Designed miniproteins, single chains, continued (2). Designs and how they scored, part 49

Each design is a single chain, and the fold is of that chain. pLDDT is the mean over its residues in the fold that is shown.

## One batch from the design tools (miniprotein)

Design m5681
Fold by ESMFold2-Fast:
Structure m5681 (fold): chain A 85 residues (1-85)
Amino acid sequence: MIVEKTKELLEKLENAPSEEERKKIMEEFVAELKAEVDKALATLDEAEREKLKEEVREALELLYEYLVPIAEALGLEHGAPKPAP
C-alpha cells in the first residue's frame, strides 16, 4: 500500500500548478508517512517493522527519483527545502 500511495501522490504533485503547492503536498505526504510508520512500528513485530522500513525507504526513493526529473524539466529546484535562517 505505501508504494501505491506514493505513486498516487506523485501524480498529484505532477498536477500541482505551482512549486509552492508541490512542496506543500510533498511535505504533508512525508509527514503523514512518517507518522504512519511511527504508529505502525509501535504495534508491529520486529520482522514486520523491518519490512515496513524497507517499503517506506523504497517509496521515498521512488518519490525523490521521480521528482528530480520532473522538477528539472519544469525548471524547479529539485529536493531542496527553503532555507530559514
Scores: mean pLDDT 62

Design m5682
Fold by ESMFold2-Fast:
Structure m5682 (fold): chain A 84 residues (1-84)
Amino acid sequence: SAAAIQGGLNANKATLDGDHRGTALGNSQAVLNAGGPRGSRLSLEAGLKAPTGPQAGGLSAEAVADDPSPEARLAGALANAAGG
């Protein structure tokens, strides 16, 4: 259900936020903001390339690009389901 997905997304956000604050939040919002299937991945790359905050860390952003976080995938899937 949507509630369960949002619960998991929030949990992942909290966990990643503790480790990669700016990157985790920026990435999730970028995916949701892009909207649609085509925009989702591009938005993910944009969020990884231009993370906010001093703790953005290139290593963290690059790691996520290699294998997008489950939260980002969930956010994209949810946005597509709701928008489509």
Scores: mean pLDDT 43

Design m5683
Fold by ESMFold2-Fast:
Structure m5683 (fold): chain A 64 residues (1-64)
Amino acid sequence: SREQELEDRIIDALYEAGEKGITVDELAERLGVPKEEVERIINKLLEQGKIKYDEKTKRYYLPK
């Protein structure tokens, strides 16, 4: 589905960003998707414990 494809693309972008992570703005720009859609998926992934957030840098990253 479109939702699944967007989730997969976001996870791929997080893999590419590595330990430093990636911002919502950078994700929206690279994926060509509105920030609101990216934030929806990011919030879902955070609730599922699949990603982490750094409040200081405002960057999301994969847990290790």
Scores: mean pLDDT 84

Design m5684
Fold by ESMFold2-Fast:
Structure m5684 (fold): chain A 75 residues (1-75)
Amino acid sequence: SDAAHVAELRAIIDAIEARLREAMATLSPAARRDLLAQFRATADALVSTAPASHQAEMQAYVDAVLAGLEALVAA
């Protein structure tokens, strides 16, 4: 179902976010920015695979994750 597909994409994004937060703790500021840029590209690609009726929901979810990671990089 579309709902199951969206739930799976969210779980994938959550798993990637957890790994990025762990990696960022040990990286230089420049490397954190590069990693964030790579994640943004990956997240955009993942959103494009979501069912059309759920793409706005997935984009909002990804934007919230990215905002949290951007705040971490800025700190």
Scores: mean pLDDT 84

Design m5685
Fold by ESMFold2-Fast:
Structure m5685 (fold): chain A 95 residues (1-95)
Amino acid sequence: MRLVIGASVSPDTPDPQGVERAVRRAAEELRKEGLEVDVSVDLSAGVPATGPSSALVQVVGEDGEILAREHLSGDEEELARRIIELAREAAKRQA
C-alpha cells in the first residue's frame, strides 16, 4: 500500500521549513514500519520566522482517495507526531 502525505502551510505561518522537516521525519518513521510513503509539501504561503507552524495535512491512498485531512499546528516534533498518527489511522482504514 502506498500513501502520499501532502502538506500546505497556512498563510503567514512561521517556520515553513519546520513543516517540511516534520513531514519528512514522519514519512521516514512510517517507511521503517513497512509503509510506502511519498511526500509533497507546499511552503509558498509561509514566512521565514521562528515559531509554531500550521499546515493543512492530507493522507492520500493509491487511488487518489483522501483518507485523512487535518489542519495541524505545533512545533516540528508535535507536527511529526500528529502526522504519524494521522497516517497510521488512514492506513488502518485501507485494510
Scores: mean pLDDT 80

Design m5686
Fold by ESMFold2-Fast:
Order: structure tokens, then C-alpha cells, then sequence
Structure m5686 (fold): chain A 93 residues (1-93)
């Protein structure tokens, strides 16, 4: 299945997060504060996103641990979820 986003998403305040449970098609941007995280349980995804999204850190972490320990905004990518279409816009600190 696919998750669609038809409205802009703002992940700019501490405690905000977005879970991508399925493959994502975003028709509008996802705005993330500089220093936000992309959380995944797959180390290969960390390598992918660290190379292409300056200002956003990718970390290997479970969803439960991220919800408990992270204060910064984050996107959680479920184990088999992919971003098929989407633009992440980094909002400067």
C-alpha cells in the first residue's frame, strides 16, 4: 500500500514526528527543522539519506526508542517503507 500526502507537513518543533508506514507519495513538501532526524532500523537507509539531505541526520533506532529519547522532530521509516516521491525542505535553525 501507499501513503499519500496532499498538504504540506511541518516538522519544525520539538516533539513533532511523521511515521511513514508504507511507501510514500508526497505531492506537497515536508518541511523539517535543521537538526531533525530520519529514523530507520536499516543501516543501508542511513547511508542513503546522510549523503543527500544536508542538515538532517539519519540514525538507526526503533520507533519506540525514537519516541522516548528524541526531542528533535523526526521522520520514522518503517522497515520496508520507501519515499517514492517527496521533497524534504530543510528549514534553517
Amino acid sequence: SVTTIDEPVYLTEDGEYLEIEHDLIAHEPIYMKEGSKIVTEDPAKVLTYNNVLPGIESVVMTKEKALKELKEPFIYLAPKARILKGKIVVVPR
Scores: mean pLDDT 78

Design m5687
Fold by ESMFold2-Fast:
Parts: sequence; structure tokens; C-alpha cells
Structure m5687 (fold): chain A 69 residues (1-69)
Amino acid sequence: MEIAEKLKGVKTPEQAEKVIRELRDRYEKEFEEAKKNNDQSKLDEAISKLFTLARSLEEIRRIYNKYKK
């Protein structure tokens, strides 16, 4: 998956958040384009990607907040 590939080599929560933010912005644009074109498969794909990113971001934030000094 793109998300897993992009997160390889990331060593800090802040770096992970930057990667996720970039992917989120890209997927949001894909969602808007799919919505305007009434492309059901593209729309569903974009929604799934955005939902996966949201879950990953919340998990990263949870870990960071638990272990930060």
C-alpha cells in the first residue's frame, strides 16, 4: 500500500504526520475530482484511502502523546 511505503524510513511522529498530511491532501483532491465526475469506483477508493489515513494519523498521535516528554 502507498501509505506503508511512504512511512518506511520515517523515524519520528512529526515526520509521519507530514507524510500523512501530504497523502491526505492528494486523496482529498482525488475525492473532489471523482465527485465532480460521478466516478463511483474512484469515489469509493478515495474515501477508503482517507479513512485509512485518518485511522493511521490518530494512532500516531495517540502513541506520540503517550510517550512524549
Scores: mean pLDDT 71

Design m5688
Fold by ESMFold2-Fast:
Structure m5688 (fold): chain A 84 residues (1-84)
Amino acid sequence: KKLTDEEIEKMKKDFKTFDKNGDGKITLDELLEQYLGSGDIGSVYSLFKLIDLDGDGTIDFDEWLSYQRAIKFGLDLSKVDTVK
């Protein structure tokens, strides 16, 4: 039910790959550069907005880890919020 240390380390390495500036945050521009050759720019933009929970235009490691955890455990991102 919890991420292993190995899985967390892999997620950290993935985050560092997207964090071009090494500032501990991923910007939309950094994410778009990673996908410029794929042709799926609109999907990348939508994904960025879904992960960027604070709307500041950056994804920090905690937001990235939460997203990766949701995908890893088969959670629907639209239902990541807890039912009251």
Scores: mean pLDDT 65

Design m5689
Fold by ESMFold2-Fast:
Structure m5689 (fold): chain A 72 residues (1-72)
Amino acid sequence: STEEDCKNRVVELMKELNVKLTEEEKNGLSTVICSEIDTTGKTVEELKTIICSDKLTNPQLEEARKILCSKL
């Protein structure tokens, strides 16, 4: 399903960013990101650019960016 594909892509992104989150935190962030971003056909690198870029000012994505990208 599209949501399962999205969650898989976000989990791969979390691995690339080497973030240490609980299972519940990963699930929550994946749900938020997947509700706000169309990940269809996007690579992990493209998702990183979308999530960690200042160009997306959506408040839900900005919270996710702070958690995932603040150490980069």
Scores: mean pLDDT 72

Design m5690
Fold by ESMFold2-Fast:
Structure m5690 (fold): chain A 88 residues (1-88)
Amino acid sequence: MEAEARLEELTEEKIEEYLKLGDEKSAEAYRLIAEKAKELGIVEEMLELLEKGAGIGELVNMILEKLGKEKAGPGTTHEELIEKLKEL
């Protein structure tokens, strides 16, 4: 599907950007976000947020909301957000 291909493109660009900065945790977060968006069938909603410049916290909270889970607070680290995604 075209939307899924676009999601992979945008998340891969973010993964490459963070890997070049040495931020492997943020890169892993974008990989998991793309995987969960496809698994849950929310690719179009995640793509819209990414195109609007949404950060990792906003993207993870969209996934948590769709699963009926409690949203992460604004002080949550990228490492903690990754662990929340892995628990889903």
Scores: mean pLDDT 80

Design m5691
Fold by ESMFold2-Fast:
Structure m5691 (fold): chain A 90 residues (1-90)
Amino acid sequence: MEEEKEKELVKKAKESEEALRELAQEAYDTAKELGTAKGASAFSKADLEAIRKALENTPDLDPAELRFLSIYAELAGQKELAKIFREKAK
C-alpha cells in the first residue's frame, strides 16, 4: 500500500529533488484524505534523517519551493519534516 510507496520515494530523495517533491505531495495527500494529520502515520526518524541528508546535498533547491513543501508537511502533521524544509529554505 501507500507506506511502501512512501519508503521508495524516501530512498529516491537521497538522489533526486523530484523524489523530494513527490514525498511532500504524499504528505499533503495524506493530510487531505484524513482532514487532519491526527492519526496519520508519521515519517520515521530514519526517513527524516534521509531527507535531511538529501537536502544538504541538493543546494539548488528554490527557497520558495521549500516553503511550499513545508506547508504541505505541516498540513500532514509532519512537524519534523516541515521544520526540515523550512530550515533549508533559510
Scores: mean pLDDT 60

Design m5692
Fold by ESMFold2-Fast:
Structure m5692 (fold): chain A 85 residues (1-85)
Amino acid sequence: VKPWSDQQVLDTLHHQSVLEGIYTSYTDPQRGQAIRLSSFRLYAIENGEEIPEFVLEQMAKLPKDVLDEEYKRIEETLKSLLETS
């Protein structure tokens, strides 16, 4: 009954991004964590939920350039997918 396309895209992107972050953590732990935290942040914002405190705490410990790069990448990916879905 809900508009399925946008929520399905969000759920799929979040799932894939978390897996990508886990995989990346084997070679680059900071970038892998940045990917996962960026995914949790974007998912919370898009669903109108508060970002969990522990996510904000972990983000504060990472280099801002890495966080900004990964957040921008996932945000642009979401926008592209929503325009074509």
Scores: mean pLDDT 79

Design m5693
Fold by ESMFold2-Fast:
Formats: structure tokens, C-alpha cells, sequence
Structure m5693 (fold): chain A 96 residues (1-96)
């Protein structure tokens, strides 16, 4: 369960980071920057729901727990990559 708790915590922390970035851009950004942040947040939200689904499967299938946890880690990696890409696109937009 420790591995499951770590993955769930990381997904939650990444989602909070994505929401914070979105709110900052929503307050101070251009319309283009807002669209980038909105797209990033949507990807992160979808991946977070995927993590929840995979963790639920891991809890219900002890014999396949490691497989589902690894898939959940891949989704968490996708969340991190989406946030990094979104930040890069916003910075490029600021430079015009």
C-alpha cells in the first residue's frame, strides 16, 4: 500500500501544481496563454482520473497490483510532462 499512497500523493501534488499555474495564468495571462493553461489542466485532470482508476484496480487485484501501479506511474509521468510542456509554451508565448 505504501507504493500506492506515494503514487496517489504525487498525482494530487501535480494536479495542485497544474491548478495553481492555471489560476495564475487566468489572472495575469493573455487569451493565448489562458488557452494553453486550460489545455494543460484538461490533460492533467484526465491523467489524474486515469491514476485513480488504475489505483482502484491495483487495490482490487493483488496478483496484478505491481502492473497497475506501474501504469499509474506512467500516467503520473504524463501529468508532469504536460505541466512542463505547458510552462514552456506559456514562456514562448510571453516572448511572442
Amino acid sequence: TEKIEEVEKEAEELYEEAKKLYEEVKKNGTEREKKIAESMLAIVENLKEGVKSLIEKAKKNPEKQEEYVEKAREAVKGMKEAIEQGKEEIEREKKK
Scores: mean pLDDT 86

Design m5694
Fold by ESMFold2-Fast:
Structure m5694 (fold): chain A 89 residues (1-89)
Amino acid sequence: LTVTVTGEDGSTVTVELAPGSSAEVTVNGIPVTVTVTDTGEAGTYTVTLKNAATGAEIASATFSLAPGGSASATFTVKGKKVTVTVTNN
């Protein structure tokens, strides 16, 4: 899976994650841990954002993705918008 995290400041970070994997990214100057979890349903994944310093969950969204498909969700992290786009490669 390709995960692109875009801050409201226009910053963009792209990471490649297997289901069950995590990466630390900095968005809007805020370090967050992005985790992708397989839901057990084909093409359905949950993305969770956590505060990288504390491990506290900030937000999560579930995406249904066809092969080659992309979907986006917008979260609020410390009062700032963060858009997460997930592509099923």
Scores: mean pLDDT 79

Design m5695
Fold by ESMFold2-Fast:
Structure m5695 (fold): chain A 102 residues (1-102)
Amino acid sequence: MSLEQMLQQMVNLLNQAMKLAIDNPTDKDASDQVIAVVQQLVDIGKKIGEILNVPELVKEITEAAQEFLEMTRAMGGKIDMFKFQELVLKTQQLIGAAQKAI
């Protein structure tokens, strides 16, 4: 898989997660889908980060994702929008770095 293909997949996953979280912040089924998409985002992010040699940004995304998952579970499946926004911002930073590398 090329860096360009991984980047496109990451952008698609981020857009999917954002739409699900914004439209359905208190729906448990939607929250479960957001969690699954976020896990896929972290997996692709680790691969992109390894190619770009940006371990600190991968760490920040992984930590933001873990905090988001922990807070969402603590809130009974209600999405924590502040932790989600933090994850989105860090993911967008990695997307920007990957776009410059293509």
Scores: mean pLDDT 83

Design m5696
Fold by ESMFold2-Fast:
Structure m5696 (fold): chain A 84 residues (1-84)
Amino acid sequence: MTDEELREKLEELKEEMEKMPEPLRKLVAAEVAALLTRGGRFKEEAEELAKIAGIKAEEVTPEIARKRWEELREEAERFAEEVE
């Protein structure tokens, strides 16, 4: 996968995320931000996703993104239990 192909897929993902409920959108944003920060590429895209997940752009690291993903996963799990 080239950097250009990944950017196109990230834009498609952002469009799909806009259709998601807030808890699910935050969870997906945290997951993708964690993956991008681990790779050390696409810092700008990772920071945008981190903002959606509620992580400060200046503090986005793989460890912080992972921790936020775990917190948001619990929130999304509770949300799923409320909607049948």
Scores: mean pLDDT 67

Design m5697
Fold by ESMFold2-Fast:
Structure m5697 (fold): chain A 66 residues (1-66)
Amino acid sequence: AREALERALRAGQAANAGAATGAGEALKSYDRGDWESAARNARQGAAVSDDPEARAALEEAAKAVL
């Protein structure tokens, strides 16, 4: 789960600020034990990204943390 969020953060950072922010907030939520917020933040990052690789990584991370 955390490794999927770390991959999503790297993909988001390569894509755009919105995807990177969503992934970063998801990772912070996961580290606090708030897995529902982690999944929500990852999905929000995916929704604002036009990069298909970043979207796929963020969606996969959202599934992995639940």
Scores: mean pLDDT 76

Design m5698
Fold by ESMFold2-Fast:
Structure m5698 (fold): chain A 67 residues (1-67)
Amino acid sequence: MKEEIEKKAKELAKLAAEKLGMDFEKAFELAKLMLEVLIEEGYSLEEAYEILKKRIDQAAAQQKAIE
């Protein structure tokens, strides 16, 4: 589980850095925390990953609209 969470967190952090301009290190720590929170709330790792990926895409679209 730890290895899978870390790999998905790195993928999310890379997307957040590229699309939102976030610092990779901060995005990685935030992604790990958010994945763990969603899993604790009852989502699977795959579901948590898809939720966060969708949020990154939505945030990127909104950022482009205001910037």
Scores: mean pLDDT 79

Design m5699
Fold by ESMFold2-Fast:
Structure m5699 (fold): chain A 70 residues (1-70)
Amino acid sequence: TSSTLFQQLVDAIRNRDIDTARTVGQQFTDVMQSQGYPVTVDQMNQVIDRGIQQGVTTMGQLSRIMRQVS
């Protein structure tokens, strides 16, 4: 589910595992696009970069960054 992928994305960011964050972020973007959300891989990469830079550890923190990039 999108929620499971979002949790995995948060976990990768929390662990500063950029390669896993990129892979999961792409999978999450694909699911979001299939549901009609106009999210791009470039926007997701910006969210990941900001999440790592800001030390994001929770879904709520990452959701806030996603709203800023949208």
Scores: mean pLDDT 83

Design m5700
Fold by ESMFold2-Fast:
Structure m5700 (fold): chain A 98 residues (1-98)
Amino acid sequence: MTEAEKRIEKALEEAREVRQRLSDFLLEIGKTGSYEAAQLAARGLKEVDDRIREVEKKSRELYKQDPEKAAETAERGLKEIRDFADQVIAEAKKLVEQ
């Protein structure tokens, strides 16, 4: 594997870990009885799944032309997925506290 390929695989693996954390959070938020919070977390999980697939697709397409740019794109995608998941968790917690 090239260094760029390793960076892409690491970013996608970490994105899947973010997805798992949001999935675990959805199970926990479901115990609170807040339907709005559970719906927000469920929609957020679907959006994270969609974003991971898009990042994987873009990184694979770019890798054929520019492996370094593909790695940077995957790492940027991970950051955006992480930031989005953190926002979903924060908003769902606010709904539970209301």
Scores: mean pLDDT 87

Design m5701
Fold by ESMFold2-Fast:
Structure m5701 (fold): chain A 68 residues (1-68)
Amino acid sequence: AGKVVYFSSLGKEAGEKAAERLAKYYGMESAEGREAPDAGAAGGLADEADESDPNVVGGTVTGYGGGG
């Protein structure tokens, strides 16, 4: 549990930065994506913005889960 909190702290900062980037990207899409609300609204697609970043952060940190 203690180690999970430790990693959670790191992910919080990285997550906030990623969320801010996504928010800006999403905001731009919202202004022009009036015909693609489902694609962006799904919230799981973000493969373009988070194609490698979130996976690297999560996957790399996870390792075996014991330390994550």
Scores: mean pLDDT 45

Design m5702
Fold by ESMFold2-Fast:
Structure m5702 (fold): chain A 77 residues (1-77)
Amino acid sequence: MPSDAEIEAAVREIAGAVYGTTSRRLAELGQSEKLRESLEKDPRISPEDAARIAEAARAGDSEEAGRLAREAVLASL
């Protein structure tokens, strides 16, 4: 059976992947404002992190937007 630590690691990996992939995709589609509004409404993401992720998306750096979103959600868990 997996340990509690292995289960917690899996949950963190899934959360990071979901937030990272979604933010990267929205940035690729030029939806930086929708991304910002979504993140500002999310209690797991600080307003400062939401602004930084949105700035990366506006700059056209979709990979950075995804990376920052993953790091922000993992820091909240």
Scores: mean pLDDT 83

Design m5703
Fold by ESMFold2-Fast:
Structure m5703 (fold): chain A 64 residues (1-64)
Amino acid sequence: SLEELLAMIAEHYGEETAARFAEQLKRIQDLIEELRKQGNLEKAARIEAITQENLEMLRESLLG
């Protein structure tokens, strides 16, 4: 889950880094929603897919 990933980031890199990461993810989600509202569904889907892939890669890296 996102909460588990943020907890792992806090453990490895500190709570301040985890907080900044959470804020960056919120901005990405806001961008995806804005693109969907504009009808740019292809770009929204691409950003969402890349974000999910990067989150999974980060999670696997932190798990070892």
Scores: mean pLDDT 84

Design m5704
Fold by ESMFold2-Fast:
Structure m5704 (fold): chain A 86 residues (1-86)
Amino acid sequence: SKELEEKIKFLEKKAAEYKAAGDYVGAAEAYYLTGELLAKLGKLEEAKKYYEEAKEEARKAQAAGLISEEDAEKFIEALEKKIKEL
């Protein structure tokens, strides 16, 4: 879908911008959403890559004190389940 492809490009750009700005929460969310859309398109290896990036940014957000350890663990566990199911 052209609409999904345009949304993926937008989210990839936003994830990179958030990461460059040190907005680890924004980066984690944008990478997660990119992975979800790629999975819907059947691009499973790309989806896995973006889920792994989302996990890394969530760990950085926790280390920076932007989110709790509990919230980071829940998010990372959910992403690990998504990766396993790809």
Scores: mean pLDDT 88

Design m5705
Fold by ESMFold2-Fast:
Formats: sequence, C-alpha cells, structure tokens
Structure m5705 (fold): chain A 89 residues (1-89)
Amino acid sequence: SEIEDLVRRLESLLSPEEAEEFRKLVAEVKALIDAADLSPEQRELMRAGLLALLESALELAEKEKDKKEFMKQVTKLFEKFKSIIESLK
C-alpha cells in the first residue's frame, strides 16, 4: 500500500518514540475513516486526503531538522484532517 510505504518512510526519519507517536496519529485517522458512515466516493476522497497529508508530512520531515517542531506541526495537520472527517455526517 502507498499509505503503508509512506508511513514506513516517515518512521525511518524519526526516533523510535516519535515513530510510535506518529503511528498512533495514523491509526487514529484510519479508525475515524473506518468508523464514519461514508459513501464510496467520500472514502476514496478521505484516502486521497490521507495520502496527500502523508506526502506533505514526508516533505516536512526531510526539510525540518528540529524533530520536536516536526512532531508539533504534523500533529496539527492530523488534527485538522480529523476535524474534516468528523464533519462528515
């Protein structure tokens, strides 16, 4: 899976503790998508959104040398995405 490949690439750029925290953020988003009563089109859009978010996070991880700042920024990106998923009724 492209999502799983991006997650593994991101984890390889982080400490074990940061990688575990990042894995939890990804798992939370996946759980929200799975729990949401979404149409097939909405599910595809959410998967595309998660893929784009992970690609943005990878670019940020490679650019941002302060990994604490990276974790802060990526957490905010995931919080915004979770809010979008939660707005879908």
Scores: mean pLDDT 82

Design m5706
Fold by ESMFold2-Fast:
Structure m5706 (fold): chain A 72 residues (1-72)
Amino acid sequence: MTPEDQLALFEKYYPEALARAAERGPEAVELVERVYEAQRELLRLLIEGTPMEEIEELARRKEAELKELLAK
């Protein structure tokens, strides 16, 4: 599966993921939105041919942001 294929799959299932999260409450919606935002950004960089080192740095930052969100 290419990054482009993976991005298309995420976009296809995102509305369903949001709808399911909405049933659980606003915190679940925020988590789903943040996870998909991070995945889209990482996949976009892979599609653009960004060096893996830069992608890993961004992934590390996004993981830290999500951990902070879950700690609130």
Scores: mean pLDDT 78

Design m5707
Fold by ESMFold2-Fast:
Structure m5707 (fold): chain A 116 residues (1-116)
Amino acid sequence: AEDDLKELEKLLERARRAIEEAKRLVDKVETDKSLSLEERRRLLLEASILVGVAELAAAVVITVATKLAEKYRESDPEFAEKFEEKVKEARELLREADEVLKRIEKLREEIKKEEA
């Protein structure tokens, strides 16, 4: 139970770091007017990959933590509650990932208009 919780915490931390890096790349594309079209495309591709990594990690946490919360609900309610907290954190990361992905798509459309 404690070791499972620590492993889920590590996955959430990896997902959070990936989202933070994706946000930095997206912010750079939005703010740095010196970037070439090729550099902007490359940074948005990198950000998209990082969003995918975060979504996969969050999905694994939701699946595993939900199952562990159910397993411990009657025998160890304190651990069940902690696993439910991990599910909630992972769902919030999926929401942040979706927000970053929408920003990426908007920037890609702006690049297409600059080429037209």
Scores: mean pLDDT 88

Design m5708
Fold by ESMFold2-Fast:
Structure m5708 (fold): chain A 95 residues (1-95)
Amino acid sequence: TSDEEFREKFQSLPKPVQEAVLKVAELASQPENRGVPLEELIEQASKETGVPKEEIRKALEKLGLVGDLTYDPTMSFEGELLRRIGTLLTLELAS
């Protein structure tokens, strides 16, 4: 998706879900979390924000950051996720 379409999709999410997605991006950007499966980062974001894991996963799919719900939970989309993290952090900093 285009960066403009991505921004619109992100901003269309409920505020608590936006915060949870930003938390996943924050966790994924930390050096100590390299090699951690994306599903585990989603679980941690869920615990810290109170947003259910399924809602965070659906939001990430809507944003094009992960495949569908049948993806391998040990798999990482780090390359695409890192690019989109840059966009998410830019959105947060522009707020």
Scores: mean pLDDT 66

Design m5709
Fold by ESMFold2-Fast:
Structure m5709 (fold): chain A 68 residues (1-68)
Amino acid sequence: PVFHVSGIESEEMLEFAIRLAVEEATGRRFSREEIRALVEAGAIRVEVDREKRSATITVDVEAVLRLA
């Protein structure tokens, strides 16, 4: 699934949005470190639009569940 989020004013807000997107997509809770590892592995893709203060978060559910 793909999530579009707006109102991203800080890195902390972006990290929170990514965590919520993954939890919604998979039904599982992940730590900050686990989320970081999933992004590094390419299971989560994040595209940030700094001008619009928005982000597009793409969660590969199969890849997340395989790597977790």
Scores: mean pLDDT 82

Design m5710
Fold by ESMFold2-Fast:
Structure m5710 (fold): chain A 90 residues (1-90)
Amino acid sequence: SKEEILAELEKLKPKLSPRGQKLLDTFIEMIKNNDSTKGAELPIALALGKDDPEGYYVYYAYLLATSEHPSPFVKKGYEEAKKLLDEVLK
């Protein structure tokens, strides 16, 4: 759910880089406000994928949290991004 994703993002924040924390704060605000405006970081996070694990994860978390009916691709992308981030943060 949206609340579960927000809780996970808040728990993750202290483990992220300063850039990752700033990106996370931006997406948390977008989720809370149901904002359709996407930040400049969104295309970079999507394009870099595995080279930007923090941005990649935050992007898919945003899609999952703001979608009423997330596609199988969004769900799978979220799971893959979470696994990648967990591997980087160990």
Scores: mean pLDDT 71

Design m5711
Fold by ESMFold2-Fast:
Structure m5711 (fold): chain A 65 residues (1-65)
Amino acid sequence: SDAETKAQAEALLAQRQANLAAALADPEIAHSTRSEIERQRELIAEAQRLLAQGRYEEALALLKQ
């Protein structure tokens, strides 16, 4: 259902946001993974856009990478 897909996408988005925050809190990790951090920021922003538009299946597919 859309509600279940939305809930899964929101849970994965929250996990990615937490992981990004943790990586940014460590200067050594942030420096060594700069390209991956930028990729994660772009992916999080796109997932947030898709969720705001009700495109839950697309958001979930993006976040499952």
Scores: mean pLDDT 84

Design m5712
Fold by ESMFold2-Fast:
Structure m5712 (fold): chain A 91 residues (1-91)
Amino acid sequence: SSTTPFKFVEAIKAGNEVEAEKYLQTLLKIPDRNKLGGHLLLALNIEMPEKVGRIQVALAKSAAAAKLEHGKSLTSDDVKALARELITASK
């Protein structure tokens, strides 16, 4: 769904780890999950333009994000770690 990246970013802005994990899991079920970075960056630029740089640095350092770049599936622990890292970067 085109709204899921925006709901994920909303959860990050709120610091709501449970909702962030939920929406990230939904994003990973999309057949075009290899485009996740593009959809997420679009939502971030609209909802949190002032934090995009910090979040991009956090993504570049994320082991979970590196797995996605290499076409690997994320575990539940990877999803939790990524959600926490992005919430921290948004502050």
Scores: mean pLDDT 77

Design m5713
Fold by ESMFold2-Fast:
Structure m5713 (fold): chain A 91 residues (1-91)
Amino acid sequence: MRRVEEEKRRLLEEAREYILKSAEYTVKAILKISEKLAYEQEAKKNKDNEELVKELKKKAEEAEEEAKKYLEKANEYEKKARELLEEAKRL
């Protein structure tokens, strides 16, 4: 096998791993967004219970922050995958 073909295969395998990680974190972010929306809906149903509304809003904010962190990681992995794919394309 040619050395260039071996290097290209390695870059493509690394890119695949980063694509899978990006997908994983995207799914985690979607689940956290769903959790946030569930807490917001529950707070809306219970607006007469000030203590419960405050607790649910805090949980919704925590879920939103976790979703943002997961999306940031997903974007970082996607960028790394794109860089590896471009490097493989140049070989």
Scores: mean pLDDT 87

Design m5714
Fold by ESMFold2-Fast:
Structure m5714 (fold): chain A 73 residues (1-73)
Amino acid sequence: SEQKAIDKAVELIIAGEYEKAIAILEEAGLPKIVIQLARGLVNAVKEGGIDPKIAADSLKLGVEMIRKREEEK
């Protein structure tokens, strides 16, 4: 399920397993915009711009916003 993949990716980001988080989202077939968001957040963590927990919370919020936008079309 897509929601289980998102929940698992959030846990992996908090644990510092960024590449596994991206792989799970890709394997679950999430939209390109979700994968791009996750990659952007991971890069921001790797560059020291944000904390992993902030990245994980931002991914959850971003997925909600993307889902609402797709429902409006």
Scores: mean pLDDT 80

Design m5715
Fold by ESMFold2-Fast:
Structure m5715 (fold): chain A 74 residues (1-74)
Amino acid sequence: SAAERARLEHMLRLAAWEAREGASPETIAAGLRQMAEDEQLSPEGRAIVDEAIELILAGESPEAVLERGLALIA
């Protein structure tokens, strides 16, 4: 849905912003997991968030994670 796409975009942009502000990958991952649970995302939306978490924990750049996530939402 358009609403879920907007929420996913918000979550991904928030994660990228937190990383730029110096939050640890573990803190960002925990926040994304909690938001995904609270938002009761679709299986597709949950898969996008789970991949973003894996990339963040693997040390990928915030910009690369955001770009990939936004491409999956489109």
Scores: mean pLDDT 84

